# Ledger of designs, part 79: designed miniproteins, single chains

Each design is a single chain, and the fold is of that chain. pLDDT is the mean over its residues in the fold that is shown.

## One batch from the design tools (miniprotein)

Design m2896
Fold by ESMFold2-Fast:
Structure m2896 (fold): chain A 97 residues (1-97)
Amino acid sequence: MEAALRAAEAAARGGTAAARAGTGGGALGGTAGAIGGAGGYAMALAGAPAAEAARAAADGARGGAEGARRGGSEAGAAAAEEGAREAEELAREAERE
């Protein structure tokens, strides 16, 4: 549970960073990342498996990274990718437990 919440928070933060650093596509990607993070969080609160919630958050963060790259924000893309990587690692750990 706690791992999925941390993953969702990391994905949301990555998406927000992408939105703030990007232009045009970066802002859209940041929104997708934030939505993905929120979705993961909601799934965790609803009792979804932690790994599933964390994977949803990671997918959202990857969307944020793609949007940031299209908008020309390398810093935003890096922040979103870092959030996605953290969420994926937490998903793998939750799945092993």
Scores: mean pLDDT 67

Design m2897
Fold by ESMFold2-Fast:
Parts: sequence; C-alpha cells; structure tokens
Structure m2897 (fold): chain A 77 residues (1-77)
Amino acid sequence: LRERTLELLRELARREAAADPSISEAELEEALREAEERLAGLSDEEVQRLLGLLEAEAIPDEAERRERLAALQAAAA
C-alpha cells in the first residue's frame, strides 16, 4: 500500500513539475521525502484512503476527477 501510494505521489508530482518549470528537482525530492515520512506515521486504513484519493487525482479527465474526489470526501465524512 505505502509503496504504491508513494509511486502515485511521485507520478503526480512529476506531472505538476512538468507543467511548472519553476519547481526544481530538489524541491520535488524534498516534498516526496516529506510525503514518505508522513506515510510512515499513517495507519493502513489512512494509507488506503489516501491511495484512493491519489488514484482519483490520476484520472485524466478533470471533471471526472473532481466528481470522484468529491465522492471520496463525502464517503470519508
């Protein structure tokens, strides 16, 4: 779970860095390291929920992505 979550975080972070050339590779690596440290402190249930959110964020269609994220947030309440 954590490894897959971190892989998705890296993929999304690379996409964001490709869209914004002001983001340095060092800043990207630091953010990913912080994310890995946070994941180490989360329960398996929290990691599973985060994985679901990241999978939704990876959806190419923005409208579908927003609907999926809203549904996940509603389910978490």
Scores: mean pLDDT 71

Design m2898
Fold by ESMFold2-Fast:
Structure m2898 (fold): chain A 69 residues (1-69)
Amino acid sequence: SLEEARALAREILDHMYEVLKKEYEKNPDDEFTKILLEMFELIRRGELTPEKAAELDKKIFEVIKKSLE
């Protein structure tokens, strides 16, 4: 059902947030994990606006670009 699917999606988001948070606590200098944690936290709080999503996309791109150079 749609209700079951929505409940599962929320559980997955919460789980991913906790996994990323633990990874960030182990590796606080990992910029990529930090950005992902910020993104999932905003999604979980219902605060991910198009503007914030665009800024996170730019940060992800810069981390990837830096890793390739």
Scores: mean pLDDT 77

Design m2899
Fold by ESMFold2-Fast:
Structure m2899 (fold): chain A 74 residues (1-74)
Amino acid sequence: MSEEEKYTEIANLVREFVADLKAKKPKTVEEINALRDEYIKKAEERFKDDPEFKEMAIRAINTAANYYIEKLKA
């Protein structure tokens, strides 16, 4: 997998996560955290041999999750 393909995979994973959040419309922080944990696990599996992209994917997922948690609390 090229570096460009790895960036595309991260973008796809975050897009899938955000789509699932929008579809499920979680009402609690626990529901968002459960979905976040599932996507972090997917990131760890997809980038198991590439720690830099794994960390980047996890950070992107956490950023999206935190955004939705703050919107839920507002």
Scores: mean pLDDT 83

Design m2900
Fold by ESMFold2-Fast:
Structure m2900 (fold): chain A 118 residues (1-118)
Amino acid sequence: SEKKEKLLEVFDKFKQEVNEVMDRLAAEATPEQREALRAVKESFNAQLDAIKKEFLKRYDELTPEELLERFRKAVDAMIAQLEDELRRAGLPDDLIQRFVEEVRKVADKALEEIEKLL
């Protein structure tokens, strides 16, 4: 359906914009920090693909409110996990905070776009 196609576009844009955030941070990072950011980028892409798959699977089964709540919770859990991965890799707090703030802005925009389509 056209609505499902637009939802797929929101997920694709979310993925693209977060990858761009990580690429910008990597450009200013040390070699060790770049390796950690690359690992987190792979983790993010895998987790977002899983969230997208589950969302589409449940799309016809759940109410809009239930779909949006599940998406919000899954994204929040993903961001928390990525933050923990960066902390374990020994990245400085300022870079971790910048990453989380930038990714949260992208996530909030995606949530608003999904809510409008549901």
Scores: mean pLDDT 87

Design m2901
Fold by ESMFold2-Fast:
Structure m2901 (fold): chain A 65 residues (1-65)
Amino acid sequence: MVDEEDVALALAEIAAGIAVSTIRQHGPEALPEARAFLDRVIDQLPESIREEARKLFDEALEKAL
């Protein structure tokens, strides 16, 4: 039913939400830890969605600051 890449992208969106929540709770000083977490998530994603996931993460972190 759902494409595997769509599922992986949905998981990336959840990861972005976790990172944003971390920054919102702890302030901008949490950015390095949130970034490291997201970089580890990207390494686990299919190659086909890594570029879109990176863009999603960058946009989410910028809006959280």
Scores: mean pLDDT 80

Design m2902
Fold by ESMFold2-Fast:
Structure m2902 (fold): chain A 74 residues (1-74)
Amino acid sequence: SELDEILQEYEARMAAFNAETEKQKSALEDQMLEALRAGDFEATLKYIENILQVEGESDAFTARLEEELAKTLA
């Protein structure tokens, strides 16, 4: 059905975004841990800030997708 196609499209968009976000977070976490092991606390804090930024952007994207889905289904 058209509804199933719409839901699959939004699920695919969410999955793609989540995969990208997870990849970005994993890379930042690896860099954070490397900086921490090296005793570079300034770089460690910078990576923590970047991780928090990515998380905030993820929350905003999820809210927008949910709003788009509600609008499409209305």
Scores: mean pLDDT 84

Design m2903
Fold by ESMFold2-Fast:
Structure m2903 (fold): chain A 63 residues (1-63)
Amino acid sequence: MELPDEHIEELAEILLKRYREEKNEEAVKRVEEALKNKDISELFSLLLTDAVDRALERRKARA
């Protein structure tokens, strides 16, 4: 499935904001590289990884 370029940019902006707040420089670089190459599979992979990490962090806070 093809995503419009505007949606790819929106996803990248969401991830960049989140990773910058977390001071995750490696993740920021990966998002920037994926956006430069318009690598949608890498952007989805990063988004899924972020969602999983956030869910795990919430569980740690409850423990």
Scores: mean pLDDT 71

Design m2904
Fold by ESMFold2-Fast:
Structure m2904 (fold): chain A 56 residues (1-56)
Amino acid sequence: SDETIEELVKEAGELVKKEGKSIEEAKIYAVNKVHDGKYNLSLEELKEVLERIEKI
């Protein structure tokens, strides 16, 4: 869902903005969250999350 995409993008973005993590580390974090079943996203939705993280 759009809300789930927004939540994961925000969470990954906070790693970059508040914790000084790289864009690559934030993308790995998002992939791991989906892989671990913390977020139920399709492959297309995960792609959108990663594209939005790259724009940070």
Scores: mean pLDDT 82

Design m2905
Fold by ESMFold2-Fast:
Structure m2905 (fold): chain A 81 residues (1-81)
Amino acid sequence: MARQAALAGGVPATEDEMTVEAAARAISKMTGVPLDKARQAAVEAAKREGKPDTLSAEGFREAAMLAGKDGKGPPIAAPPA
């Protein structure tokens, strides 16, 4: 079931930290990537920081970079035959 600890507090981390969902939405708007890709980047950044569901301001920047800013992209450019 849903956790009441964060919900009861109204997620005060929104000012200094943000949820993966909020970060994904913001990254999608900022970089123009699809929401699915932005969410993947946000999850990846959260994993790197060892956070369960939230990103710090620095984690948010990392997620934006992972979403493919000016050359940051997934290593999927493999030529299929």
Scores: mean pLDDT 62

Design m2906
Fold by ESMFold2-Fast:
Structure m2906 (fold): chain A 57 residues (1-57)
Amino acid sequence: SSLSPDQRLTVLLVRAERARLAGDLATADALRAQADALRAQGARPAPSAEAAELAEA
């Protein structure tokens, strides 16, 4: 809840990609849908280094 919209979008995108690579397409699709909703609100993804840190927190 303390993450910015951009950080939240970045975490969702990283988790969606990890789920896709693991073959969990249902989870990947759900996470991408959440990411798309944040993009519609004007959120932008963070750099990959920040994305990796946020996804592990």
Scores: mean pLDDT 75

Design m2907
Fold by ESMFold2-Fast:
Structure m2907 (fold): chain A 105 residues (1-105)
Amino acid sequence: MQEEIEKLRKERERRRRLAVGTLLAYQNYAVDNNDLETSYEAGRALVLVAEGNERVIDALAKLAEEHPDIVFTEENGEIVPTRISDEAYEAVRETVRKILAEEEA
């Protein structure tokens, strides 16, 4: 039981890191393309992840698992976005907009 609790904690942290990495790659791509509205939407989704919204974390982590072209690294404990494809960017945009619409309802 103690080993199962530790495994669940590590899995939750893994999903959180995937969610943050996905959003940072998405936000960086939006900024590089002068899409300030999308950058702002990514920032709003990052707040939901920081607040521990498990549904939002799981949805964004799933995108990272389904799209290996969402690439980020860890440098000195910080998640750093490396790249995202146009296809993955559109998938993240659809998911982020759906999440934000559901939170406003």
Scores: mean pLDDT 83

Design m2908
Fold by ESMFold2-Fast:
Structure m2908 (fold): chain A 86 residues (1-86)
Amino acid sequence: MTVVVKIHNASEEQIQQAEGLIQAAESEGGSGSLVKEGDTVTVVAKGAGPGAAIQAVGLGTQAILQGGEAEVTVKGDTTTVEVKAP
């Protein structure tokens, strides 16, 4: 599957977690890329398995617990997690 994570106003910890998501996807035979544009970090992992998906959901959950916002959208085989810091 494809996993997309968009993090608005990303912290250093969130960037490290996003890099971990790429490593999880690669360990599952996939690939990933991280792009930083302004205050937004976007990670796209292709050929991802359950490990990458779990990490993406974990990023969203952590943002909500910190008083931020997270949205999870599933469309076909693509899971998108959009995270906004408080």
Scores: mean pLDDT 79

Design m2909
Fold by ESMFold2-Fast:
Structure m2909 (fold): chain A 98 residues (1-98)
Amino acid sequence: SRLVRAAEEAVRRLLGMRREFTEEQAEEILRKVREYLKAKVEGAPEEEIRKILEEIARLLGVSALSDEDLEQVARTVLEALEREDPELYRRMVEEAEK
C-alpha cells in the first residue's frame, strides 16, 4: 500500500535503515498525522502539538529528543506521504483546514 511505502520511506530518510510496517501500523501513523495537521491549523498549544509529534516518532521507532528533532520527523513524514500518495496528502491538508 502507498501508506506502508510512505511510513517506510520516512524511516529510511530519518534513520537510514529499512523498517517494515503493517497496514494497521501505517493507518495509525496516518491518524496521528491528521491530528497533527488539525492541531496546527487550529492553533493548539505547543505542548499538545509536541505530544502528537512524540506519538508519531514512537510509532516510527524514532527517538526524538528536541523540538527540532520532532519538527524534522513531522516534515519527513509529510514529504514521504506527498511523494508516495500526493492525492491523499492534498485531501489531508484540505480536511485539516475545515
Scores: mean pLDDT 83

Design m2910
Fold by ESMFold2-Fast:
Structure m2910 (fold): chain A 75 residues (1-75)
Amino acid sequence: LTPSDAALVTAYAVRAVGYLLEGKKDEAAEDFINAGEVAYKSGDKELAIFYYEKAIEVGSGETRKKAEELLEKVK
């Protein structure tokens, strides 16, 4: 991860945790997907898998399905 990519991953992850504290699970899942996508594009496959799994865990419906498709792509 470049320093700017690491900062962006952290920003999405922190916002996702904030959404979880508010009970906004699907919004949190969307931010975990965003964190995973930045990690994957930066070459950090393990970090991408971690965040996609978090998105699957907290998301529902279309958001969960998107996270599942992204996880399959990086496996």
Scores: mean pLDDT 85

Design m2911
Fold by ESMFold2-Fast:
Structure m2911 (fold): chain A 63 residues (1-63)
Amino acid sequence: GGREEAEKAAEAAEAGDGEEAARYASLHSQNGGLTPEGAMAAATLALSGRGEEAARAVRKSAE
């Protein structure tokens, strides 16, 4: 399931690796764990240095 991709996206975002966080958020969306809009929002937060907010959004989507 997409939980591993969600966790990797959150960990990358918290580490300040916005590009890696965006990549895993996109993969999580492709697996049905996020809407495309949700993945773009999380990627934008991560790339803007708002990693804690990006991590929170991705973890919520994984349930």
Scores: mean pLDDT 78

Design m2912
Fold by ESMFold2-Fast:
Structure m2912 (fold): chain A 65 residues (1-65)
Amino acid sequence: KEKLKKEIEELIKEIEKKLEELIKKVEEALKNNDLEKAKEIIEKTTKELLELAKKIDELVEELEK
């Protein structure tokens, strides 16, 4: 079970990285008044975050067994 906890922690770190990247890139796009770029970044990162969340959910279910 310790191995599964570490994998979950790694995935949480990846989510944190993706959120920080999202914030930074969206702020840059807004400074440049590039609303289309901001939308693209949000859509792309949201899909990536959902995939990571799904993996965490699967690992949490394994921990509960």
Scores: mean pLDDT 81

Design m2913
Fold by ESMFold2-Fast:
Order: structure tokens, then sequence, then C-alpha cells
Structure m2913 (fold): chain A 67 residues (1-67)
């Protein structure tokens, strides 16, 4: 479970950063929001602290690249 969530978060992070590189800020922002929601769900509902922290950090990275 956690490994699958980590892999999904890594893929979303790569897609978000690639969207920023292309100037597709709407897609990047949406992926950042999805990563943030995934992180909250993993941490607060599933108790998967490592996956949740990674997803939240990935979301911050994508949002910083947009800003």
Amino acid sequence: MEEGLLEAARRMREQGLEAVRRGDLDTARRLGEELRDLGRYAREVLGLDEAGRFAEEAAREVFRAVE
C-alpha cells in the first residue's frame, strides 16, 4: 500500500514539475493540489506518515515552482 502511494506521488510530482517547465501552470497547480490532498489522506486517515510526508513535500515543491 505505502509503496504504491509513494510511486503514485513520485509520478504526480514529475508530471507537475514537467507541466511547470512547459508553462502549463493550471495542470501544475491541479497536480499540486492532488498531491496535497493525497498527503493529508495518507497521513490523517491511513496513518501512512512516510507516504503522506513525501506527498506533502512534493506538493510544496510543485507549488514553489509555480510561484
Scores: mean pLDDT 82

Design m2914
Fold by ESMFold2-Fast:
Structure m2914 (fold): chain A 94 residues (1-94)
Amino acid sequence: MEELLKKAEEHLRKAREALEAGDTETAWEHLLEAAKYADELDKAGATEAARRIYRELARLLERLSDALDAEGTIEAEARSALARMASEVYRKTA
């Protein structure tokens, strides 16, 4: 459980660093990994830890969406995946 939380936090940190560098591709990959670890935490019964990770995911997904809009990056598949992930994450933080 502690290892899953550590992995989720590491991927969130790397996603933030990628966003700061303007690397939206790398940011997206790390957000996907963080979501996987958050899902494993939730399934393991660490619901409060998972909710904390989902809140940070929601913030970073919003930043990623803004960055993609600023770049003019409109790959329909990537935008659809981002929208689905954001919806799921917002549901888990509500």
Scores: mean pLDDT 78

Design m2915
Fold by ESMFold2-Fast:
Structure m2915 (fold): chain A 80 residues (1-80)
Amino acid sequence: MSKEELKAEAEREYKAGLQAYKNGDYETAVEHFKRAAELYEQAGDKGGAAAAYFLLSQVYRDLGNEEEAEKYLKKALELR
């Protein structure tokens, strides 16, 4: 995919993750935010990747997984 196509797909995944998170579907939100972060990184969009990792951290916190939440929060902060 082109860089522009990767970013567009990342934006779609990020929005899908937000919708799943709002619905309380944390497992689906994790999948979408992980995919969004991967695609943003491939596109070179560090800000987008950081945003996706930050939301992924929040989802893991809501799941009670503090270890994964801290891991992804650190990753998000390193990309800001």
Scores: mean pLDDT 86

Design m2916
Fold by ESMFold2-Fast:
Structure m2916 (fold): chain A 97 residues (1-97)
Amino acid sequence: SEEGFRLEVELGVLEIAVATDYVTAKNVIKSNKPKEEKIKVLEDAIKTARKYLERSRELGERADALGLDHVRASADQVIAFIEETLKELEKELEKLK
């Protein structure tokens, strides 16, 4: 279905965006940049990941409403990925405080 395809594409975009922010944050943490800049990158990545987690949940609820079990499963995988990524980002932020 066209709706199912659109939901899958948006879920994929959210997953890639969170993964990209995570890699960027990890690279900044490993660099010789000031501690303040490292904290800011982590805080920005956490804020964006929380926003995308909320959006992924909305897309999952939409998939449920449409009876699209395969899209619901994709949403659950993206949600789990973002939740785990958030835990890692928050853990790295606490190490810098």
Scores: mean pLDDT 91

Design m2917
Fold by ESMFold2-Fast:
Structure m2917 (fold): chain A 58 residues (1-58)
Amino acid sequence: MKKKREIKVPVEGEVDFEAILQAAKELGVKLLGFSLGDYLTLFVESDDDEKIAELAKL
């Protein structure tokens, strides 16, 4: 079964959302949605936790 994870990115007005979307596409990680608050939360789905960890480095 595919694994769903949340990635939290600190928001300081410098979030390159296009770069995050491109990286997710290149890694084959499905972006299910996002939420904005004190931090940007990305809801992702992948069959590989390693790919999710690579996306989280951005």
Scores: mean pLDDT 71

Design m2918
Fold by ESMFold2-Fast:
Structure m2918 (fold): chain A 108 residues (1-108)
Amino acid sequence: PSVEMPSSKTAAEGGTVTLTATATSGTIVKANWYKQKPGQPPELIIYDNSTLAPGVDSRFSGSITGNVAQLTITDLKKEDSAVYYVVATFSDGSIAWGPGTTLTVVDA
């Protein structure tokens, strides 16, 4: 199994964005989301589908709907511009990394 993600997404500052990772086959039972900014290591933001990692802003939320893992960011800030990755665990125990979505937050 693998997951498909949009390569890029653009959203306005102060708005809301939802990033998606869709399973190509099988059932997702767990999704973890990571944020990577240029020159920085990947940061865990959501684990176990919907749990915020320590120190992560409550503007971030995660959910699973069917075979789609979602990351939603409200009240978008310029600092949210990053590459977002998903790590999906499937019901058969296999794990796949998504290719990543580059989020660009622009002026409203």
Scores: mean pLDDT 86

Design m2919
Fold by ESMFold2-Fast:
Structure m2919 (fold): chain A 67 residues (1-67)
Amino acid sequence: MKIDPREVAEALVRIYAAIAVRSGLPLDEAKAWVERFVDKVAEKFGLSPEERERLRQEALATIEAAA
């Protein structure tokens, strides 16, 4: 089975965004925490700047939708 690094990165970011939401953190803290994680994941998996920005936007949208 071929595992796409991008799919793994997306899944990890979504899990961490959900944890931040469930934790009831203040919006600014939740956003900062998730953005920091997105940066680490993007670097670890060698994502393009465009894919990194897409993951960041999806993570932030998840946080904002729960606020």
Scores: mean pLDDT 76

Design m2920
Fold by ESMFold2-Fast:
Structure m2920 (fold): chain A 60 residues (1-60)
Amino acid sequence: ASWEQEVEATFYNMLGTIYFKAGDYDGAIAAYERALEVNPENEASKAGLEEARAAKAAAE
């Protein structure tokens, strides 16, 4: 009975993707981390966080 956590995690994951596409890697990292606080097993958010961190490192 964790559909609510799944919905919230999906919302934050979408927000992270929006920030990532905008080039706001700090915003993307924060959004993906928040998704993982809600649902630590969310594989899409884990992948997004790794990509956002790598993109930020490459941009610096």
Scores: mean pLDDT 80

Design m2921
Fold by ESMFold2-Fast:
Structure m2921 (fold): chain A 56 residues (1-56)
Amino acid sequence: SANEEAKAVMDEARAKGLDEESLERIEREGARGASLHGAQGGADGARKGLEEVLAS
């Protein structure tokens, strides 16, 4: 489900040792996506946030 996908993104971020600021950014992107497109938007937003953090 989309909720499980969002959780998997957060679990991956923690497993990679990302700091609290990066985790908050991923959660913020997830919340933004969710407000626009529901649960799937939340999952997509979290994934985008993770990719942006890893690319920076």
Scores: mean pLDDT 81

Design m2922
Fold by ESMFold2-Fast:
Structure m2922 (fold): chain A 80 residues (1-80)
Amino acid sequence: SLGEELAEKVIKRAEELKKKTSDPEVLKKLEEIIREAEELLERYKEAEEKGDVTSVIGQTLRLIGLDLDLELLEKKLKEE
């Protein structure tokens, strides 16, 4: 599903970025992104099981927000 694929993408990319940096502030932000993506994935799965379309959409939008936050963090690291 879109939400599951998006959450897996965010988690995988954040884990890959953790291997490429030794900056403790960046590592903390990456760990926060991973944790939030995992929480959103659980809420997404619950919403799918219940047929709560509004919640499925809401969790998907939040996951899109995390993907954008991760992309901005990655770009910032490349500009330094």
Scores: mean pLDDT 84

Design m2923
Fold by ESMFold2-Fast:
Structure m2923 (fold): chain A 88 residues (1-88)
Amino acid sequence: PVGTVLLQLDALREEAEKLNLEELVELIEEAKRALEEGDYERAIELLERAAELYEKLGLEDWARRLRRMAEAVRLEKEINEQFARAQA
């Protein structure tokens, strides 16, 4: 459910704040807003862009975590689309 992904993003944001990764905090907050608005594609794009940025900075652990979050959002989108098609 969307609530589970939002909670995981909140935890990730808190860790980023502790490490003073301000740009990452902003990107995660924007991804959370997109999810709250139901804009899964924007949330996925933001998380993937963040992952690419942090991979280039040598922060491979953060890049992997961000890609896993993007995948979780993508799966939730696909599940919602599948149920919508099944009801049509």
Scores: mean pLDDT 78

Design m2924
Fold by ESMFold2-Fast:
Formats: structure tokens, sequence, C-alpha cells
Structure m2924 (fold): chain A 63 residues (1-63)
């Protein structure tokens, strides 16, 4: 069980990378990989989630 926010963030980043590998949408894949980098750098799963959602909204609005 992960008890440290930094450790949780690294695990979350790993999950995002795996999800990116499973998706066939290149835009979604790029967004997930960017989110994983932000999670690994920020050390917080909350910040990672917010960054991913913001990236998705930006792409949708640009469309």
Amino acid sequence: MLYDEDEVARERARELIEEAEKTEDPVKQTQLLVAAQIVASAGSPEVAREALEEAERAEKEKE
C-alpha cells in the first residue's frame, strides 16, 4: 500500500503511461504521456489529475 504522496504520484504516472500505450488515439496518448511527466515531476497525484483534465479541455476547446 502506498502511503507517501510522492510514491503515489510515481505509481499514478506509471498507470498513465500504461494507459497511453493501450490507447490508439495519438492525441490522447500524447496527453497521457505529458500528464505522466507532470505527475512524476510534481510528486502529487492531485496535480497530475488536474493537469490531465486541463489538457483534455484545452484540446476540446481548440477543436
Scores: mean pLDDT 66

Design m2925
Fold by ESMFold2-Fast:
Structure m2925 (fold): chain A 79 residues (1-79)
Amino acid sequence: MRAGDTLVGEAHSLEEAIELAVEMLREVGYPATLAIADPAGNTLTVRVESEEEVREVVKDFFEKQGATFPVRIAVTPAA
């Protein structure tokens, strides 16, 4: 794990965002807090407990909030 147990990254497509979030959560472990932000000010912070939930949350961020690229993703252990 990285110092401070928080991982951060940037993605330039929906597929890249999902892949990055999943990889970061495999490193940190579940349950974790997933935070996503775009340059337009759209933000989402949620607790995730599975890879399936991560994929749904990232997809919803783009579909429901009209998020733009690049997106910033941060993952922190929840427990």
Scores: mean pLDDT 77

Design m2926
Fold by ESMFold2-Fast:
Structure m2926 (fold): chain A 76 residues (1-76)
Amino acid sequence: SAVAAQIASDPELREEAALLPLQQELREEFAANPSLQELEEEAVKLAEELIKKGVSPSEAAKEAVEYLKEKVEELK
């Protein structure tokens, strides 16, 4: 069986396959939001949780960064 077919049908393999695209998407988001680089570890944790729920790497990275922006604003 093709690896791509197995990834599509297996949630654990889908999560693992999404980690490299997620890393690239997060790098792009942090390049756009340098002030959030201190929160990179938190963004990774949040994005990985979203991927476990079936969110795409691009969307997961975007939502994690947006959540952290809201958190920073809340703490002012």
Scores: mean pLDDT 70

Design m2927
Fold by ESMFold2-Fast:
Structure m2927 (fold): chain A 90 residues (1-90)
Amino acid sequence: EKEKQIEAEVWEALGQIALAIGNYDAAIRAFEKALEIDPESATAHTLLGKAYYLKGDYEKAIEYFEKALSIDPSNEVARKLLEEARKKLA
């Protein structure tokens, strides 16, 4: 549905603003709302993983990056961030 796609994109944009100002909990909530609307969004999974990464929750970050790559194996952003998150746990 076109209207739901726009709503998901708005939540993704709000989450990115929250990330930019360092409010990781607000970013997580916004990206979770995007995923409620579009559960198969590789972008929303990548952004949620990035929010957890910036919060220091590397295990959850890895989980969401792996989900993003299961949806879109060509997602270079998710692949790069997955590598960085794995390095934090090594």
Scores: mean pLDDT 86

Design m2928
Fold by ESMFold2-Fast:
Structure m2928 (fold): chain A 82 residues (1-82)
Amino acid sequence: LSEKQRLEAELGLLRIQAAVAKQIAERTEDPEVLREEIKILEEVKKKLEELREKAKDPEVKEELEREIKEVEALIEEIRAKL
């Protein structure tokens, strides 16, 4: 795989992980499950920040920054339920 193809694949996987965590958090009232989903989202955020640091293209950096902010907002939304 090219570097661009690997980056796109990694970003796609992180998007799926965040979407799954959101769906689980929306369907549960269990604080233990909510805390585990927050942990997963924090790891997703960390990986997105690493991708942003490696990105050279300003458009890609802007897209990653938007996604980081969306994950941050989701983490805070879930924390508000605790």
Scores: mean pLDDT 83

Design m2929
Fold by ESMFold2-Fast:
Structure m2929 (fold): chain A 60 residues (1-60)
Amino acid sequence: SLEEEIKKLEKEIEEIRKEAEKLWNDPSLTPEEKREIKEEFEKKVVPLLEKIKELREQLS
């Protein structure tokens, strides 16, 4: 169950990351907009990554 939870969270992060990475690496975007995107991305993804890390440590 823990492994399945980790996989689920990883998939969610991957989808969020794909969208954010596309925007982050867009050469047309201003540095200011990229900074905002990075901050929003971190707010969404960091808690999920922390959960995965904790679950992984519990599982390992």
Scores: mean pLDDT 79

Design m2930
Fold by ESMFold2-Fast:
Structure m2930 (fold): chain A 97 residues (1-97)
Amino acid sequence: DLGKELLEAAEAGDLEKVKEILENSKDPKKLLLAKDENGRTALHLAMEKGHLDVALYLIEKAEELGVEEILQAKDKNGKSALDLLLESGVIDTLKPP
């Protein structure tokens, strides 16, 4: 299942595999919009784990393919990919008191 493979590669930060899956897919739009059991896309998973290289590539592909709504897509907890990046702590090393 290419959708699951994309989600796993994005979560792992495997940029090379993310590129291979999307560039060789017959339907990369469908893969970019694919969600896991928690409603998270590949962009959500990349952002949650702080894999900025994968996240930027996915954003560029979303713009190229006309699925920029992936940037605003929310998971089952109402979180966008950007929300997950901010909550991951990669921007801040400490939570404010």
Scores: mean pLDDT 78

Design m2931
Fold by ESMFold2-Fast:
Structure m2931 (fold): chain A 60 residues (1-60)
Amino acid sequence: MMTTAQALAALDPREREILRLHMMGFSYSEIARKLGISVGTVRRLLRRAQERVDALLAAG
């Protein structure tokens, strides 16, 4: 069975970092400020990261 941590390790480093912060309870705005990027960029990268994690978990 694939764990969330294993799924995170399979992501692009940038997508993995954003998803990790979101899972820790940070909002899109907080992640954007912390990483120095726009909220729109956070939402786009987080969506892609979540879709990849969902695909990996569904395959297990």
Scores: mean pLDDT 75

